# Designed miniproteins, single chains, continued (5): the designs that were tried, part 17

Each design is a single chain, and the fold is of that chain. pLDDT is the mean over its residues in the fold that is shown.

## One batch from the design tools (miniprotein)

Design m16558
Fold by ESMFold2-Fast:
Structure m16558 (fold): chain A 75 residues (1-75)
Amino acid sequence: GDEAIKVLEEALKLLEKGDVDGAIEYLKKKAEESKDESAKGTAEGALVLLETAKEHGKLKEAIESLKAGIENMKS
C-alpha cells in the first residue's frame, strides 16, 4: 500500500544521506509500531535486508534493491 512505499522511501532517504543507523532505527520503529500490516511487513523485510547487507559490506547493493522494490510497488 501507500504506507509501505512511504516506509521504504524514508529509509532510502536516510541511507542516501549516509545515515545507516538512522535508517535501521526508523525501520525497527515502523516494524514494531506500524498499524498498517503492509507497512509493518515491509519494514521488517527491509530491516533484515539492511542488517545483513551491513554485516557483509553490501549496503550499495541493498540501496539499489530498495530502489527497485519501490518502483515495483508503484507499478
Scores: mean pLDDT 83

Design m16559
Fold by ESMFold2-Fast:
Structure m16559 (fold): chain A 87 residues (1-87)
Amino acid sequence: MELEEKQAEKIGEEVAKIAREKGLELVKEGKLSEADVEEIVKKAYEEGKKLGLKFVRGEISQEELAKKAEEIVEDSIAEKLEERKKK
């Protein structure tokens, strides 16, 4: 039980790391603030952790994990970019 939770958290951390790296590139371009990146990272971590838990329980394949993790990062960034356009 604790091992599965730790594995899911590690997957969440990896998804959050990718989201942070991509978000910081957009900060350099002036499209996002550092605060926007922290919100993206938080969303990516929570969704990545949920996805990781499904993976460690054998509910999804490694290929599905990779695809859905990429979708989480892209969706989190897209939502913030749309919010930023309204300001």
Scores: mean pLDDT 81

Design m16560
Fold by ESMFold2-Fast:
Structure m16560 (fold): chain A 67 residues (1-67)
Amino acid sequence: MAMRTVSGVLEADGVHHVLSVEVPVDSREGFEAVARMARELGASHVLLFTETVVDGQTISEGREFEA
């Protein structure tokens, strides 16, 4: 099954955090997990990255959201 890594970069109390989870490509669970962790750390914004490998090519997406 194809997997992807969902990563979030955030800042809370002057400290940078990087969070990562591996989920199936079509799963929303990874995004929800990173958003929950960001809220628990008190971050107001999170930059999310996803990397998916398709036919040997790495496809990367980034998006910002409020936690």
Scores: mean pLDDT 65

Design m16561
Fold by ESMFold2-Fast:
Structure m16561 (fold): chain A 80 residues (1-80)
Amino acid sequence: AVPALNLDSVRAALNSPSESMRLSTLGNLPEAIAALTDVATLEELRALLEEVVANDPSPRVRALARELLGLVDARIAELR
């Protein structure tokens, strides 16, 4: 089945030069994470968020991505 969350679109948005675009993209993820039941998709999202934490020039974007990693890890634990 095709995942409800389009990870390619998320990755593209997180590579935008606009900090506002990256922040708004991350801000939509809590709802998506809560709705996801596929652990593989959650693990792919975790990898994307780890890239943001390591590489994003904005401290605000990195801080939000780090909070979202906690939500992803909690959701994976809940599903296992």
Scores: mean pLDDT 81

Design m16562
Fold by ESMFold2-Fast:
Parts: sequence; C-alpha cells; structure tokens
Structure m16562 (fold): chain A 77 residues (1-77)
Amino acid sequence: MEELEKELDELIASAKAGDVDAADEHTQRLIELAKKAPKEKVEEAIQRLADFLETENLTPEQRMVLARAILELERIL
C-alpha cells in the first residue's frame, strides 16, 4: 500500500517538474502495483490524480501523461 502511494506521489512530482519521461516511468510502476492492490486503493489513486488535474495549470503534455495514468487505472477496475 505505501509503495502505491509513493509511486503516485512521484508521478505527481515528476509531472509538476515537467519531467514527462520520469512521469511515464512512475505511471508504469503505479499500474503494476495497482493490479495487485484492492479496488478501493485504485479508486483512491484515480481520485488523487483527477483532483490534481482539476486544480493545476499544466501543459498539454503533462495533462496527457496524467490522463493516461487515470485511463490505465480505470481499465484495472
């Protein structure tokens, strides 16, 4: 559980820094962890990413990385 939260935090931090490559790497790790996580924890991760997208001034590329992560997590549910 802590590992999933850590990768989620790292994804958000990388997106804020504009490091799309690092954000993509953390997205991949997050997806792998989410496949082994309870459904409720996956839903929490989706909500955190959605909240971040709604409140932050992001570039189109940064938004695409985060939106992709949300879509991949939704596919696991």
Scores: mean pLDDT 80

Design m16563
Fold by ESMFold2-Fast:
Structure m16563 (fold): chain A 96 residues (1-96)
Amino acid sequence: MKEKKEKGIKILEEAMRKVAETGDWKKHLSEAAKELRKLELYKAAEYLEKAAESEDPLEREKYVWIAYAILREESEETIEAKLARLEEAKAKLEAE
């Protein structure tokens, strides 16, 4: 499992470099998601697909970050709990 996650991180890094070069978020993130699916990293792939479909750059960055967190930490339940807390904190800051 660790080897697949390391490959997934490299796939994401390559996709982000291509995005920086071309600006084509939809193309490169969709391609990365397909490669992650081949590695059976389905949840990270789903978040990259959401990022590719997002019109808002902030939403794209958020979904890419979630995909990285899944690949790095492995514990999906723990990641979801951390994300919920971050969303609550962000909402409080925006309300103030």
Scores: mean pLDDT 74

Design m16564
Fold by ESMFold2-Fast:
Structure m16564 (fold): chain A 85 residues (1-85)
Amino acid sequence: KLEKLEEALRHLKEAIEAIKAKDYESAARHLYEALELLQEIPEVFERVSDYLVEASLALLQKDYEKAIEYLEKAIKIVEEEIKEL
């Protein structure tokens, strides 16, 4: 559980860095990897899924500021879950 949460957190942070670097293909890939990892932890996925969906939609609409905001919200929740382990 912890290892998957740490890897998902890394991918979410890398997605933000990719957006800042204007590497939107890498941003989408990192978001997808985080989604796959978090789906294996239903209790965490329930808390973050809406933010990850909104981040994905923002990326598709090229609203990168909003994508970063939703990714930051998801990161905060994942970090809280890691601290409670």
Scores: mean pLDDT 85

Design m16565
Fold by ESMFold2-Fast:
Structure m16565 (fold): chain A 58 residues (1-58)
Amino acid sequence: SDEELLEEAKKIVQEELDRGASVKEAVQITTEKLMEEYGLSRDKAEELAKKAVEELFN
């Protein structure tokens, strides 16, 4: 589901930020991982990665 994909995106973003990645790098890495692991289009993966960042910093 979109909710499960968003939670996964949040985990990946948080993991990358904890490693010292910038927000821009975390979004890019999360986008690539979502495309590779879940077969998402770049547009959908990037949307989820950006939304994950927004929700983590609300």
Scores: mean pLDDT 87

Design m16566
Fold by ESMFold2-Fast:
Structure m16566 (fold): chain A 56 residues (1-56)
Amino acid sequence: HMEVEINPEELSEEWKLIKETDDYEIYAFYDKKHNKVIIRKINKKTGEIETKEIPL
C-alpha cells in the first residue's frame, strides 16, 4: 500500500524493503541527520536505480 505521509518513527536508519514486484523493488531509508526519507527504486530488468528524497 502507499502512505500519503511517511512517519519517521516507523522507519529505521537501515534500508527496508517496502514494496516488491516482478519488475522492481522499492527500499526506504530514514536519514535522521538531514531529517528526510530516501527512497530507492531498483528496476530488476535493467538494474537502473531511481532515487527520491522526501523532506520531513
Scores: mean pLDDT 72

Design m16567
Fold by ESMFold2-Fast:
Structure m16567 (fold): chain A 83 residues (1-83)
Amino acid sequence: MLEELRRLEEEMRRLAEELARIDPERAEAIIRETLERLAALAREAERLAAEGREEEARELALRGALEIARRGVEELEAALREL
């Protein structure tokens, strides 16, 4: 899962760089939204960990990060298709 997340992160970086060359504001908006979603996930995982549910918090963080990263890739790909 962490390896898949690293691959998605690299793919997002490449797509964001491509989009930023054509439409930097849209690239920045997609990355900002992705970071906001990751921050919300981190807060929820922190809450679960504080309740003594560390394993659930870790699983949520890993799966949630993977879903958010996939969404970021999809949004960047969609933006590039519009151009």
Scores: mean pLDDT 83

Design m16568
Fold by ESMFold2-Fast:
Structure m16568 (fold): chain A 80 residues (1-80)
Amino acid sequence: SAKQAQAQLKILKVLHDGEENNVPQEETKKKVMKILDTLSIKDQLKVADSVLAFLSSHKSAFPKQYKVVEEVYKEIKKKS
């Protein structure tokens, strides 16, 4: 959906800024979670999974960010 696509794009921008500016992982995590909180739990998992798939293909560009999104995914899973 359009909301899922917009959330994914916003998350990727937050992760890019986090990597470029060495933002603390906990701050990046909070920003990602705020974006996801606009969606249903089911859609949060879909978006987080899509972001993880993207990061898996681009590990050299986002080495610190994969773990942040993986932790977010695990937290959402605990709530589902």
Scores: mean pLDDT 83

Design m16569
Fold by ESMFold2-Fast:
Structure m16569 (fold): chain A 74 residues (1-74)
Amino acid sequence: MEPSSEDVARMVGLLIEYSVVEGKSLEEAYVEVAKEHLDDLGILTALYSDPKARKALEEAAKTDPRIKEALEKV
């Protein structure tokens, strides 16, 4: 599913919070945003539509079944 412009903007805001404010790498920010928003299909769809975020989430899904289940919904 293609994310809305609003969901992409929300995702970018969250990535800035985790990457810039909390000093995490972008790869860590993708995973942390997903883990805190497992029930937010808009945020998950926006993350999964980004090739770099998608790769990071697919790697995280190998070890975290909650992320795997959430990605199956998008």
Scores: mean pLDDT 79

Design m16570
Fold by ESMFold2-Fast:
Structure m16570 (fold): chain A 92 residues (1-92)
Amino acid sequence: MEELKELIKGLEKQEEAADKLADAAKSKSDEETAKKIEELKEEVKKLLEEVKKLLEKIAEGDKSAEEKFKEKAEEADKKAQELAKLAQEALA
């Protein structure tokens, strides 16, 4: 089952996309907006790392990690949407 490796690779691509989006938006932003973009990027990356750790626990047979995985994945998606919105506003 190589599905776990593909999921982790997908999360890594999401981190790279967040970095590129944040860097592009920061280059067009004032200092205050750039700081907020950086903070949101860091939050997204931290949540994606937590999601990766929970996926590894699930793969090891820890069923109790499934609920936490769902909660952290939802939180990561919400923060990623906040980052995308702020970046779009900065680039407009």
Scores: mean pLDDT 79

Design m16571
Fold by ESMFold2-Fast:
Structure m16571 (fold): chain A 87 residues (1-87)
Amino acid sequence: MMSLSELAKTLLESIDLSKTELGKATVAADGLDALAHQAMNEGRYDLARELRELSDRLRDAVNNNDVEKAKEQVERARRLLEEIARE
């Protein structure tokens, strides 16, 4: 089973492969939602909640075609994923 750290590293790479801010936000939203489920399964409730809230914010930015909010939330996602990747 892949660790949360390994999954976070893979998601960071996937986000970087997208060439648009909305594309990065879409990849990040989907990936953070998957990571939140894994965190819940591992009993990391507070982390799961933070991942889910950030996924929802990214999804809202994409649905509203808000490039500036998408960029801001992607940068926030990168910081959180880098912290998880260091574990």
Scores: mean pLDDT 87

Design m16572
Fold by ESMFold2-Fast:
Structure m16572 (fold): chain A 76 residues (1-76)
Amino acid sequence: PLRVDPSLEPLREEALKNRFRKLSKAASEALRLNLFETPLDLARIRELVAAAPEEDRLYVVASLLLPAEVRLELLR
């Protein structure tokens, strides 16, 4: 798991994940489908990242939905 900002509030982090998950549910499902069926739509990934209010953690939230290969590049 990722280890960043130990000062992060658990409730705020949980709310962020819940908002991202609910708001991006359709996008995340379509993204999953594209990963195995069709070429990945980068624009959709950006939409998922933009859905997160915490810009400092945008790439972290996005990496939770992406496969290991793409996640590795985002963590660079």
Scores: mean pLDDT 47

Design m16573
Fold by ESMFold2-Fast:
Structure m16573 (fold): chain A 91 residues (1-91)
Amino acid sequence: SAAEAAAEAAREGARRAALGAASDSGAAEYAGGALAAIGSALHAALTSGREGGELAAEAAEEGAREGAAEGGDREFGELVAEGARRAAEGA
């Protein structure tokens, strides 16, 4: 479905953004990664409506955690995941 496709896109987008930010290990890239992950969640929410937004929020949260873990910064993953989830739930 469109909601599932949007959730998958949000998950992968958040994962890549978090991986890149965590791997670089600096303050500026942390902000960049967080914005990219939130943007992915918001995009999915806007294209799939409320139900799709909830799925996208869960997917973005999981993707951010996976990406940050691969990059070696799980704490960053938790912060980005929370931000992405709240943004998608608000849309």
Scores: mean pLDDT 68

Design m16574
Fold by ESMFold2-Fast:
Structure m16574 (fold): chain A 100 residues (1-100)
Amino acid sequence: MSEEEIEELVKKIVEAVKNKDFKTMVDLIVEALKKMSPEEYVELTKKLLEEMVKEKIPIEYLEKTGLAMITLGADRYKDEKTYQELAELLKEAIEKAKKE
């Protein structure tokens, strides 16, 4: 996926989460995973969590989205390093959300 496609996907996922449409959130993540390398997915997760913190998304929804990204990514790639990178990104996002 291009950087522009990743940015548009982040916006769509954030909008779904704001609307409490977690089915659309999961569907968007699943479709993205079909087209993404592990490195692209880590970058998507980083940008998504950073945007959610910036938009002041409630910590409960940030955690729900982050856990979905981790669970779906781990199932698709089955790579422990990718799992660890995704888990660190969620931990950092939660810490940032708590400070603001």
Scores: mean pLDDT 84

Design m16575
Fold by ESMFold2-Fast:
Structure m16575 (fold): chain A 119 residues (1-119)
Amino acid sequence: MVTAEEVLAGLRQQAAFDGVSVYEAAARFLSEIAEGAGDRDLAEEIRRLIRELERKGLDFRLVAEAIAAFLNAVIAAGAAPDVVREELRLLREGLRALAEGNYERYREIVEELRRRAAE
């Protein structure tokens, strides 16, 4: 199982290597996954949402937690492109809720991703 701490450490290392913020590293990571799964519009929306979270100065640990839950859900379901797109749409909804200050909705989405990973 991927942890939020492992996601945070990996993205910080990639950010340092690329000379970008940890948010930009996350935006690149998730947009590449979305594009690889065949959804360029989803990639662009996730990229915009993460950049908005960076501009708002929100705690990146919350982004890392959502990414960890997403990765575990995808791994549990066998990482097929249709599964990747479905779980990414759920992650996008959680990131949107976080950007809007809707912590209850964000938590609901992270818990749903965790439930999917446990199945």
Scores: mean pLDDT 87

Design m16576
Fold by ESMFold2-Fast:
Structure m16576 (fold): chain A 71 residues (1-71)
Amino acid sequence: AVELRIQQALDEVLKSNPQGAFNSLQEIHKSDPQAVAAEAAKYEAIIRSIAPQPVAEALSAVLRGEPAQLP
């Protein structure tokens, strides 16, 4: 399920591994972009509550299928 995979990727942020979260979210979006897009707004809100602003912007961009890089 896409939701569980996104949650597992966001756990990497909590482990101080934003690069791991970024890489996982890119892979998840590539595998099912429509399902990720449907959940993007919900997870953007969660990301902004757990990550510093520059990291939150990069991860949110990945969920939307936009070009992004970590700071």
Scores: mean pLDDT 82

Design m16577
Fold by ESMFold2-Fast:
Formats: C-alpha cells, sequence, structure tokens
Structure m16577 (fold): chain A 106 residues (1-106)
C-alpha cells in the first residue's frame, strides 16, 4: 500500500531526527495515530495520509502528543475521513496559534 509506505517513510524521518525523551513520546504518539488511521481507513490514498500526518505533526507541536492522540481518536469515532481529520486538526492548530499571537500582543 502506498499509504503504508508514506507512514513508514515519515516514521523513519522522525526517528532519525529524535534524540530526547520528549521526541520519543512524540514518535510513539505519531506511530499510534498512523496505525489507528490506517486501521479505520484502509481505503485511504497516499496523498490523504500524507496530508493527515503533516497535520498531526503540527498538532503534536502545538497541543502535545497525548492531546493530539485523543483529538484523532475522537474524530475517528465520529466517522471523519482522513481529509476531514486533517482539516479539523489544522483549523484547531491555526486557532491556537492565533490565540497565542493575540495574547503576546496584549
Amino acid sequence: SEARKVVEELLEFRRRFSGSPASQEEIEAFEEIAKLVLEAHPEASAEDIRRLLAAVEWAINVFGPEETLEKVKKLIKEGKSPREIADELLEEVNNKLLEAIEKARA
């Protein structure tokens, strides 16, 4: 599966650039999220998986690994597609970053 190859390539990339305990927790959350998405959506295209995992990486950086994993689990339970999950995660990331910018300006 092309989608599975994308997951494997991104996991190798993250492992290669990890050297701290925090990075290990982030890698483990990323691996579990990728597994859950592939299990829920075996039909997902490689492009949709790439978009989703990019959104997950941004979400982990903003919300942390535990909160991001719980957000993805909730969206999967609600029957959201990989594209819908990616779009919702990116919207939440954007809103959080805008909130942080406004607080910094106040």
Scores: mean pLDDT 78

Design m16578
Fold by ESMFold2-Fast:
Structure m16578 (fold): chain A 87 residues (1-87)
Amino acid sequence: SHMDAQKQKLIEETSQVVGDAMLTLARLEREGAPQEEIDRVLSEAEGKINELAEQLNAPEGGKLLIEGVRTRDTALIVKGISLMQDK
């Protein structure tokens, strides 16, 4: 259905946002970037995740994704995505 296609697109966009943030954070941490720059990346990712979670009506999934990105916990990221997919 059109709703299923839109939901799938939002999930794919969410996965891309999380993946990009995790790769950027890993690079910045390897390079010894200042905490202010790391915090900026985290803030930008958090904003995008919250927007996507709102569109998916999955606020708890969004919270777990933000926590997973902040702690670099892939298990929390997987759980967050799962909550956003399951309605």
Scores: mean pLDDT 87

Design m16579
Fold by ESMFold2-Fast:
Structure m16579 (fold): chain A 108 residues (1-108)
Amino acid sequence: SKKFTPVERAKKYIEEGKEFEALFILHQAYLEAKRSENPSPDVIEAVAFLALYYAEQGRLDKASEYLDLAIEKLKQHPENKSAWRIAAEAAEKLGRTDLAEELRKQAD
């Protein structure tokens, strides 16, 4: 069977109106990223997506916290283009335009 990434699973839950289940998966990825020196690419992408999600909801303090963690982990894994793109969009939604441009360059 096709296995979904945490972000793909969260998006599917959101589309189904299961926002609490989506946020549970994303928050589990956040806790893993916070505990691990070397989180997997899928986990880092999930933290970036959590930042974007809260930025779109206007929850700026939460979005900034998740974005800062995602950028910290992404600097060690510059090949994670999907997570760089999501982080750039989160930064744009937060009004951090200069940061968004810098992160977008990392995404190519």
Scores: mean pLDDT 85

Design m16580
Fold by ESMFold2-Fast:
Structure m16580 (fold): chain A 100 residues (1-100)
Amino acid sequence: MLSNEQVAIDQIIRKLKEMKELIRELAAEEDPLKRAVLRARILSLQSEMWTLARIYNLSKEVVDLINDYIRNVQRALLEEDYERALEIIDETIEKLEELR
């Protein structure tokens, strides 16, 4: 059980690192079409993280952390506060590493 949760958490951390790169690209991108594609990729990664939590039957603590992350990052992205969005991702990675 612990090994399966660790594998799932490691995959989620990888997705969060991919999310950081996409947010950095989004912050620098001026083309509306490319911005739309980056936003769609960000939403896809969030969906993948939620799917991983369900498939691996992750603990309530991990699921709650992922839900809080998604809510807080969505708010930061709507406010175009990309620095805050990146901070939220880094805080979430640190907390997930403590839970594995």
Scores: mean pLDDT 84

Design m16581
Fold by ESMFold2-Fast:
Parts: sequence; C-alpha cells; structure tokens
Structure m16581 (fold): chain A 92 residues (1-92)
Amino acid sequence: MEEDIWLEARAALVEIRVAVAKLTVNRAQKLGGDPEKIAEAQKLIDEANRLITEALKEKDPVKRQELIDRADELATKAGELASEAYNEALKK
C-alpha cells in the first residue's frame, strides 16, 4: 500500500505540472505568443496526459514508474516552452 501511495503521489504531481502548463499555454495564446512554441507545448501536454492515463492502468510498479517519469519529463518540457512563449509575448 505504501508503494502504491508513493506512485499515486508522483502521478498527482505530474498532473499538477500538466495543469500549470495548460494554464500557461492559455495565457500565452491570449497574449499572442509564438504559435509554434504553443503548438509544441500542447503536443507535449497531450503526450504526458496519455502516459499518465497508461500509468493509472499499469499493474507492474516498474513499468508504472517508467511511465510516470516519462510523463514528468514531457510535462516539464511543455511548461518550459509555454513559459518561453508567455515571457516573449510579455516583452512586446
């Protein structure tokens, strides 16, 4: 049960990162940010969401951890791209 709780906590943190990235993408779009960076960030958000959904169905803790780690990496990259688009739009 403790191992499952830790993996659930990790997945929840990735979901929060995805939610923050989505909010940043929406803000960047509203400010007229770089459409290519916004599109790439959205693609990474969609991929991270798919991996988290797969992790929730995965019964093997090793595979589940791998899916969560991949989703976390993609969510982080999406947040970085969204933040770049947002910050660049603010400077105009």
Scores: mean pLDDT 84

Design m16582
Fold by ESMFold2-Fast:
Parts: sequence; structure tokens; C-alpha cells
Structure m16582 (fold): chain A 64 residues (1-64)
Amino acid sequence: MKVKILSKADTPIANALGLKVGDVVELSTLQKRVREVGGLSGAEVTYLIRNYGIVGGLRVEIVE
């Protein structure tokens, strides 16, 4: 499963993720980066994306 970055907040956490608006990444890549920077589990990241489309200061969209 892939996710597209739609927007990024200007916050320390969002900036530390190292992703740019328009990037398309595997969900596993986003899960790893959010875990390393913000301490959220892969399950928490998936929950936030599926229910809110927002994680770690990023607005994201699931791309199948």
C-alpha cells in the first residue's frame, strides 16, 4: 500500500520525517519514519491515515 503526501506542516516533527509534498511512498516507509521521529507504532500510523488522513504533521492520501 502506498501513500501520497498532500501537505506538510512547518513543525519539527514533520520536517524531521524528510518527506516532501507530492512524494509517494510505501506505508511501511512512513510507519518507520514516524516511529523513529515521533514514537508512534505502525498500527497507530495506519489508524491515523485511514481515519483522519493525517500523521506526524503530514496530510496523506492512500494510493492503491
Scores: mean pLDDT 83

Design m16583
Fold by ESMFold2-Fast:
Structure m16583 (fold): chain A 76 residues (1-76)
Amino acid sequence: SMEKQQQKILDEFNKLVSRPFLTEDDIKQLKKILEEIKALEKEHELSQDVLNVLQSISSALSDMETFKEVMEKINK
């Protein structure tokens, strides 16, 4: 079912975010998973619980990108 498939994706995503650090490959995988979720969302309405989890994961990814950009600027 779509719900199980999305839950699997979100669980995988959460495991990666919970690691002490993420490699570039891990970050690419997270972005790919987000795109897959967005594609599914266009065909189906997602539950509020799924949307809440997706929101928290998206925020974590956004924060990581911001930190990486700042670090690259100060670490010349």
Scores: mean pLDDT 69

Design m16584
Fold by ESMFold2-Fast:
Structure m16584 (fold): chain A 76 residues (1-76)
Amino acid sequence: AELEALLERLRRREERLLAEIEELKKAGEDDEKIRELLARELREAVAEARRLGLLTEEEVARFEASLAAYAAEKAA
């Protein structure tokens, strides 16, 4: 039940996110803003999956480390 509810919420979130990305592209927003939106949504999805017990603390830490490494590489 919890997994099915999460998948349904993620699907609705995905549809909304894709529509927002298309609107941002149509409005001429830069790729930076789109990347920030994607990073935020990914972090929230990981946090929700952790809250529901679908990800271990080690898996969450790996995702956090990957995002931090990406941000550091991009800033350098």
Scores: mean pLDDT 69

Design m16585
Fold by ESMFold2-Fast:
Structure m16585 (fold): chain A 89 residues (1-89)
Amino acid sequence: ADLILSYVDSGVELLRWHSKQAGPEENRRLVRQFVINMAGILAERGFPQDRVDAFRAAADAVIAASDRPEDAMDAIKALVAAAVDEFAA
C-alpha cells in the first residue's frame, strides 16, 4: 500500500517537473502511461479485477475532463489512495 502511494507521489512530481519543459500532448501521454502502469501494478498485487477496472474507468474520466494533465494526476493520486485503503481494510 505505502509503496504504491510512493510510486504515485513520484509520478505526480515527475509530471510537474516535465510540465515546465514538455508540451501538453507529451504530458497527457505520460499521464495515460502512468494509469496503464498503475493498473498493472494493482492487478499484479492481487487487487480484485472489479477494483482495477473501476480505478481505470475513473482515471480515464478524470483525464478526459481535465484541461491540464497535472490536475488529472492529483485526482488520480486520490483514486489510487482510495483503492489501496479499500483493499487494505
Scores: mean pLDDT 71

Design m16586
Fold by ESMFold2-Fast:
Structure m16586 (fold): chain A 82 residues (1-82)
Amino acid sequence: MKEELEKKIEELRKKARELVLEGASYSVKGIKAAVEIVADKKEGKENKEAREKLLKYNEESNELDKKFQEAVKEAQEAKKKL
């Protein structure tokens, strides 16, 4: 039982690391889209594609953060049982 909990905690930690890396990727893409919006605005142009991409990347980053928090919570609950 204790060994199964330790294995579950390790798997949850690995999943959390993967989610952080994916979230970081979407955050970088979001920053790039935001820079493009600001650059186009200085030229008097609206970039609707960059705005839609920014919203999409923010939503995907938020979903990944939520999954990360759930994995961390599950790992903490499993650790309490040890």
Scores: mean pLDDT 81

Design m16587
Fold by ESMFold2-Fast:
Structure m16587 (fold): chain A 90 residues (1-90)
Amino acid sequence: MIEEVLEEARRRGEELVERAEEVSPEFGKQMREMVENMLRGIEEVAEAESKRSERRAALGARAFADHGVRELEEEVERQEKEARERKEKE
């Protein structure tokens, strides 16, 4: 169901935002915006497909969410590693 997809994506997004804030406040803000855009995309996919089939809406939303969360997670992990290395300049 779309609600379960949104709940999971939001939960994972919140964890990513928290991790991004540990890297820097600026990255935290960027990650929050990316998460919000992802959640909006999930809702748009669900709305567009719901006219045809609720099942297709759920499948499309889940695919969009899984891909979006994965990309954001990879970006956070990359930035975390780079930030630790750059921190020695302090």
Scores: mean pLDDT 79

Design m16588
Fold by ESMFold2-Fast:
Structure m16588 (fold): chain A 94 residues (1-94)
Amino acid sequence: DRELRREALGLVQLLIDKGLFDLVEAIINGDLEEARKLLEENKDLLSPEEVEAGFRLLDLAEADPEFLELLQELARAQLEVYEERKKELEQRRA
């Protein structure tokens, strides 16, 4: 479970770093079908190993509602960190 949490966090951070915000939002909303679609459409931005890990974690979230909740919480937290950083950078740009 600790290792799985690390993998989930790593995936969310990777998606944000790659600018895949629509995929992160789909995860937050529990829209796993949209998340799968977006992962397939953007697979060229990720390594084959990252794509495989992504689909594996989405499969797990579909099978385990408790893991989906964890993934949603991690996605919300990381997106909030990103939005705060973006707001800070916009203030410095002026």
Scores: mean pLDDT 82

Design m16589
Fold by ESMFold2-Fast:
Structure m16589 (fold): chain A 94 residues (1-94)
Amino acid sequence: MSLAEKVAALLEALRNRDYARALAILEEILTDPSASLDQKDAAVLAALTLLLDQRDYEAARRVLELVIERFADDPRVVRGAREWLAHIEALEAA
């Protein structure tokens, strides 16, 4: 399955609220050695944009937790993900 096909399948799984499948596909994207860091970032941003539009804050947190887990050794990625988590918390509180 191509990266574009994986991203399409990820977004479809999220629309169908199949979070287990969506997280499994996202993990495949994040661990794909043929995908650039920019492509991985774009996939995460697309997933977060869809989830926030649907007000699926719990699923958005799970996406960010997976990003932190897979990129634990990249302090810039971890900081960005933590900033997104704080933003989601503020949105849910509003």
Scores: mean pLDDT 84

Design m16590
Fold by ESMFold2-Fast:
Structure m16590 (fold): chain A 95 residues (1-95)
Amino acid sequence: SDSEVLKLLSEALRLVDEAVLALQDGDMERARELLREAIELLRKAVEISTNPEIKYLAEESIRALEEALREGTPEAFERAASIVSSNYGKILRLL
């Protein structure tokens, strides 16, 4: 359902925000763990969504988070958080 997809997406956004805070506190291990959890929630949203636009935006968010994990910098985490937040806003307009 759209409600279940939205729940997964909102939880993923929360985890991304927590990852940024963990990184600011110098906890890179926790920050990476939180991004990986967010990616898994977004993958679940892609699996259960029937809306192709929501799937696309969730997949774009996954790619941004995977790039942030690869770079491992505060700048990369902030860019990924911005993309995930922007995509969440776009999805809300589709519902």
Scores: mean pLDDT 88

Design m16591
Fold by ESMFold2-Fast:
Structure m16591 (fold): chain A 82 residues (1-82)
Amino acid sequence: STQQDLSRMTQDTFSMINSMRDYVNSYVDDQNIRDQIFNILDQTTSSINTQQSQGTQQAISNMRQTVTDTYVQIHRILTDHV
């Protein structure tokens, strides 16, 4: 169901966000890099909450795209700096 898919996507995304915050706090010493990543994660959280509230098939597609974009942005920051 759409609600089940939204719930799963939301749970998976929040698990990803929490894991990434923990990783960054443990392994990234540069405060500016940490701040950039946390800003991206905060924007992702806001986007996912907005899409979750809509309860549509389009919202599920938008959530998938947001998750993919988040991984790409964070990977670029980490790869370009390190």
Scores: mean pLDDT 80

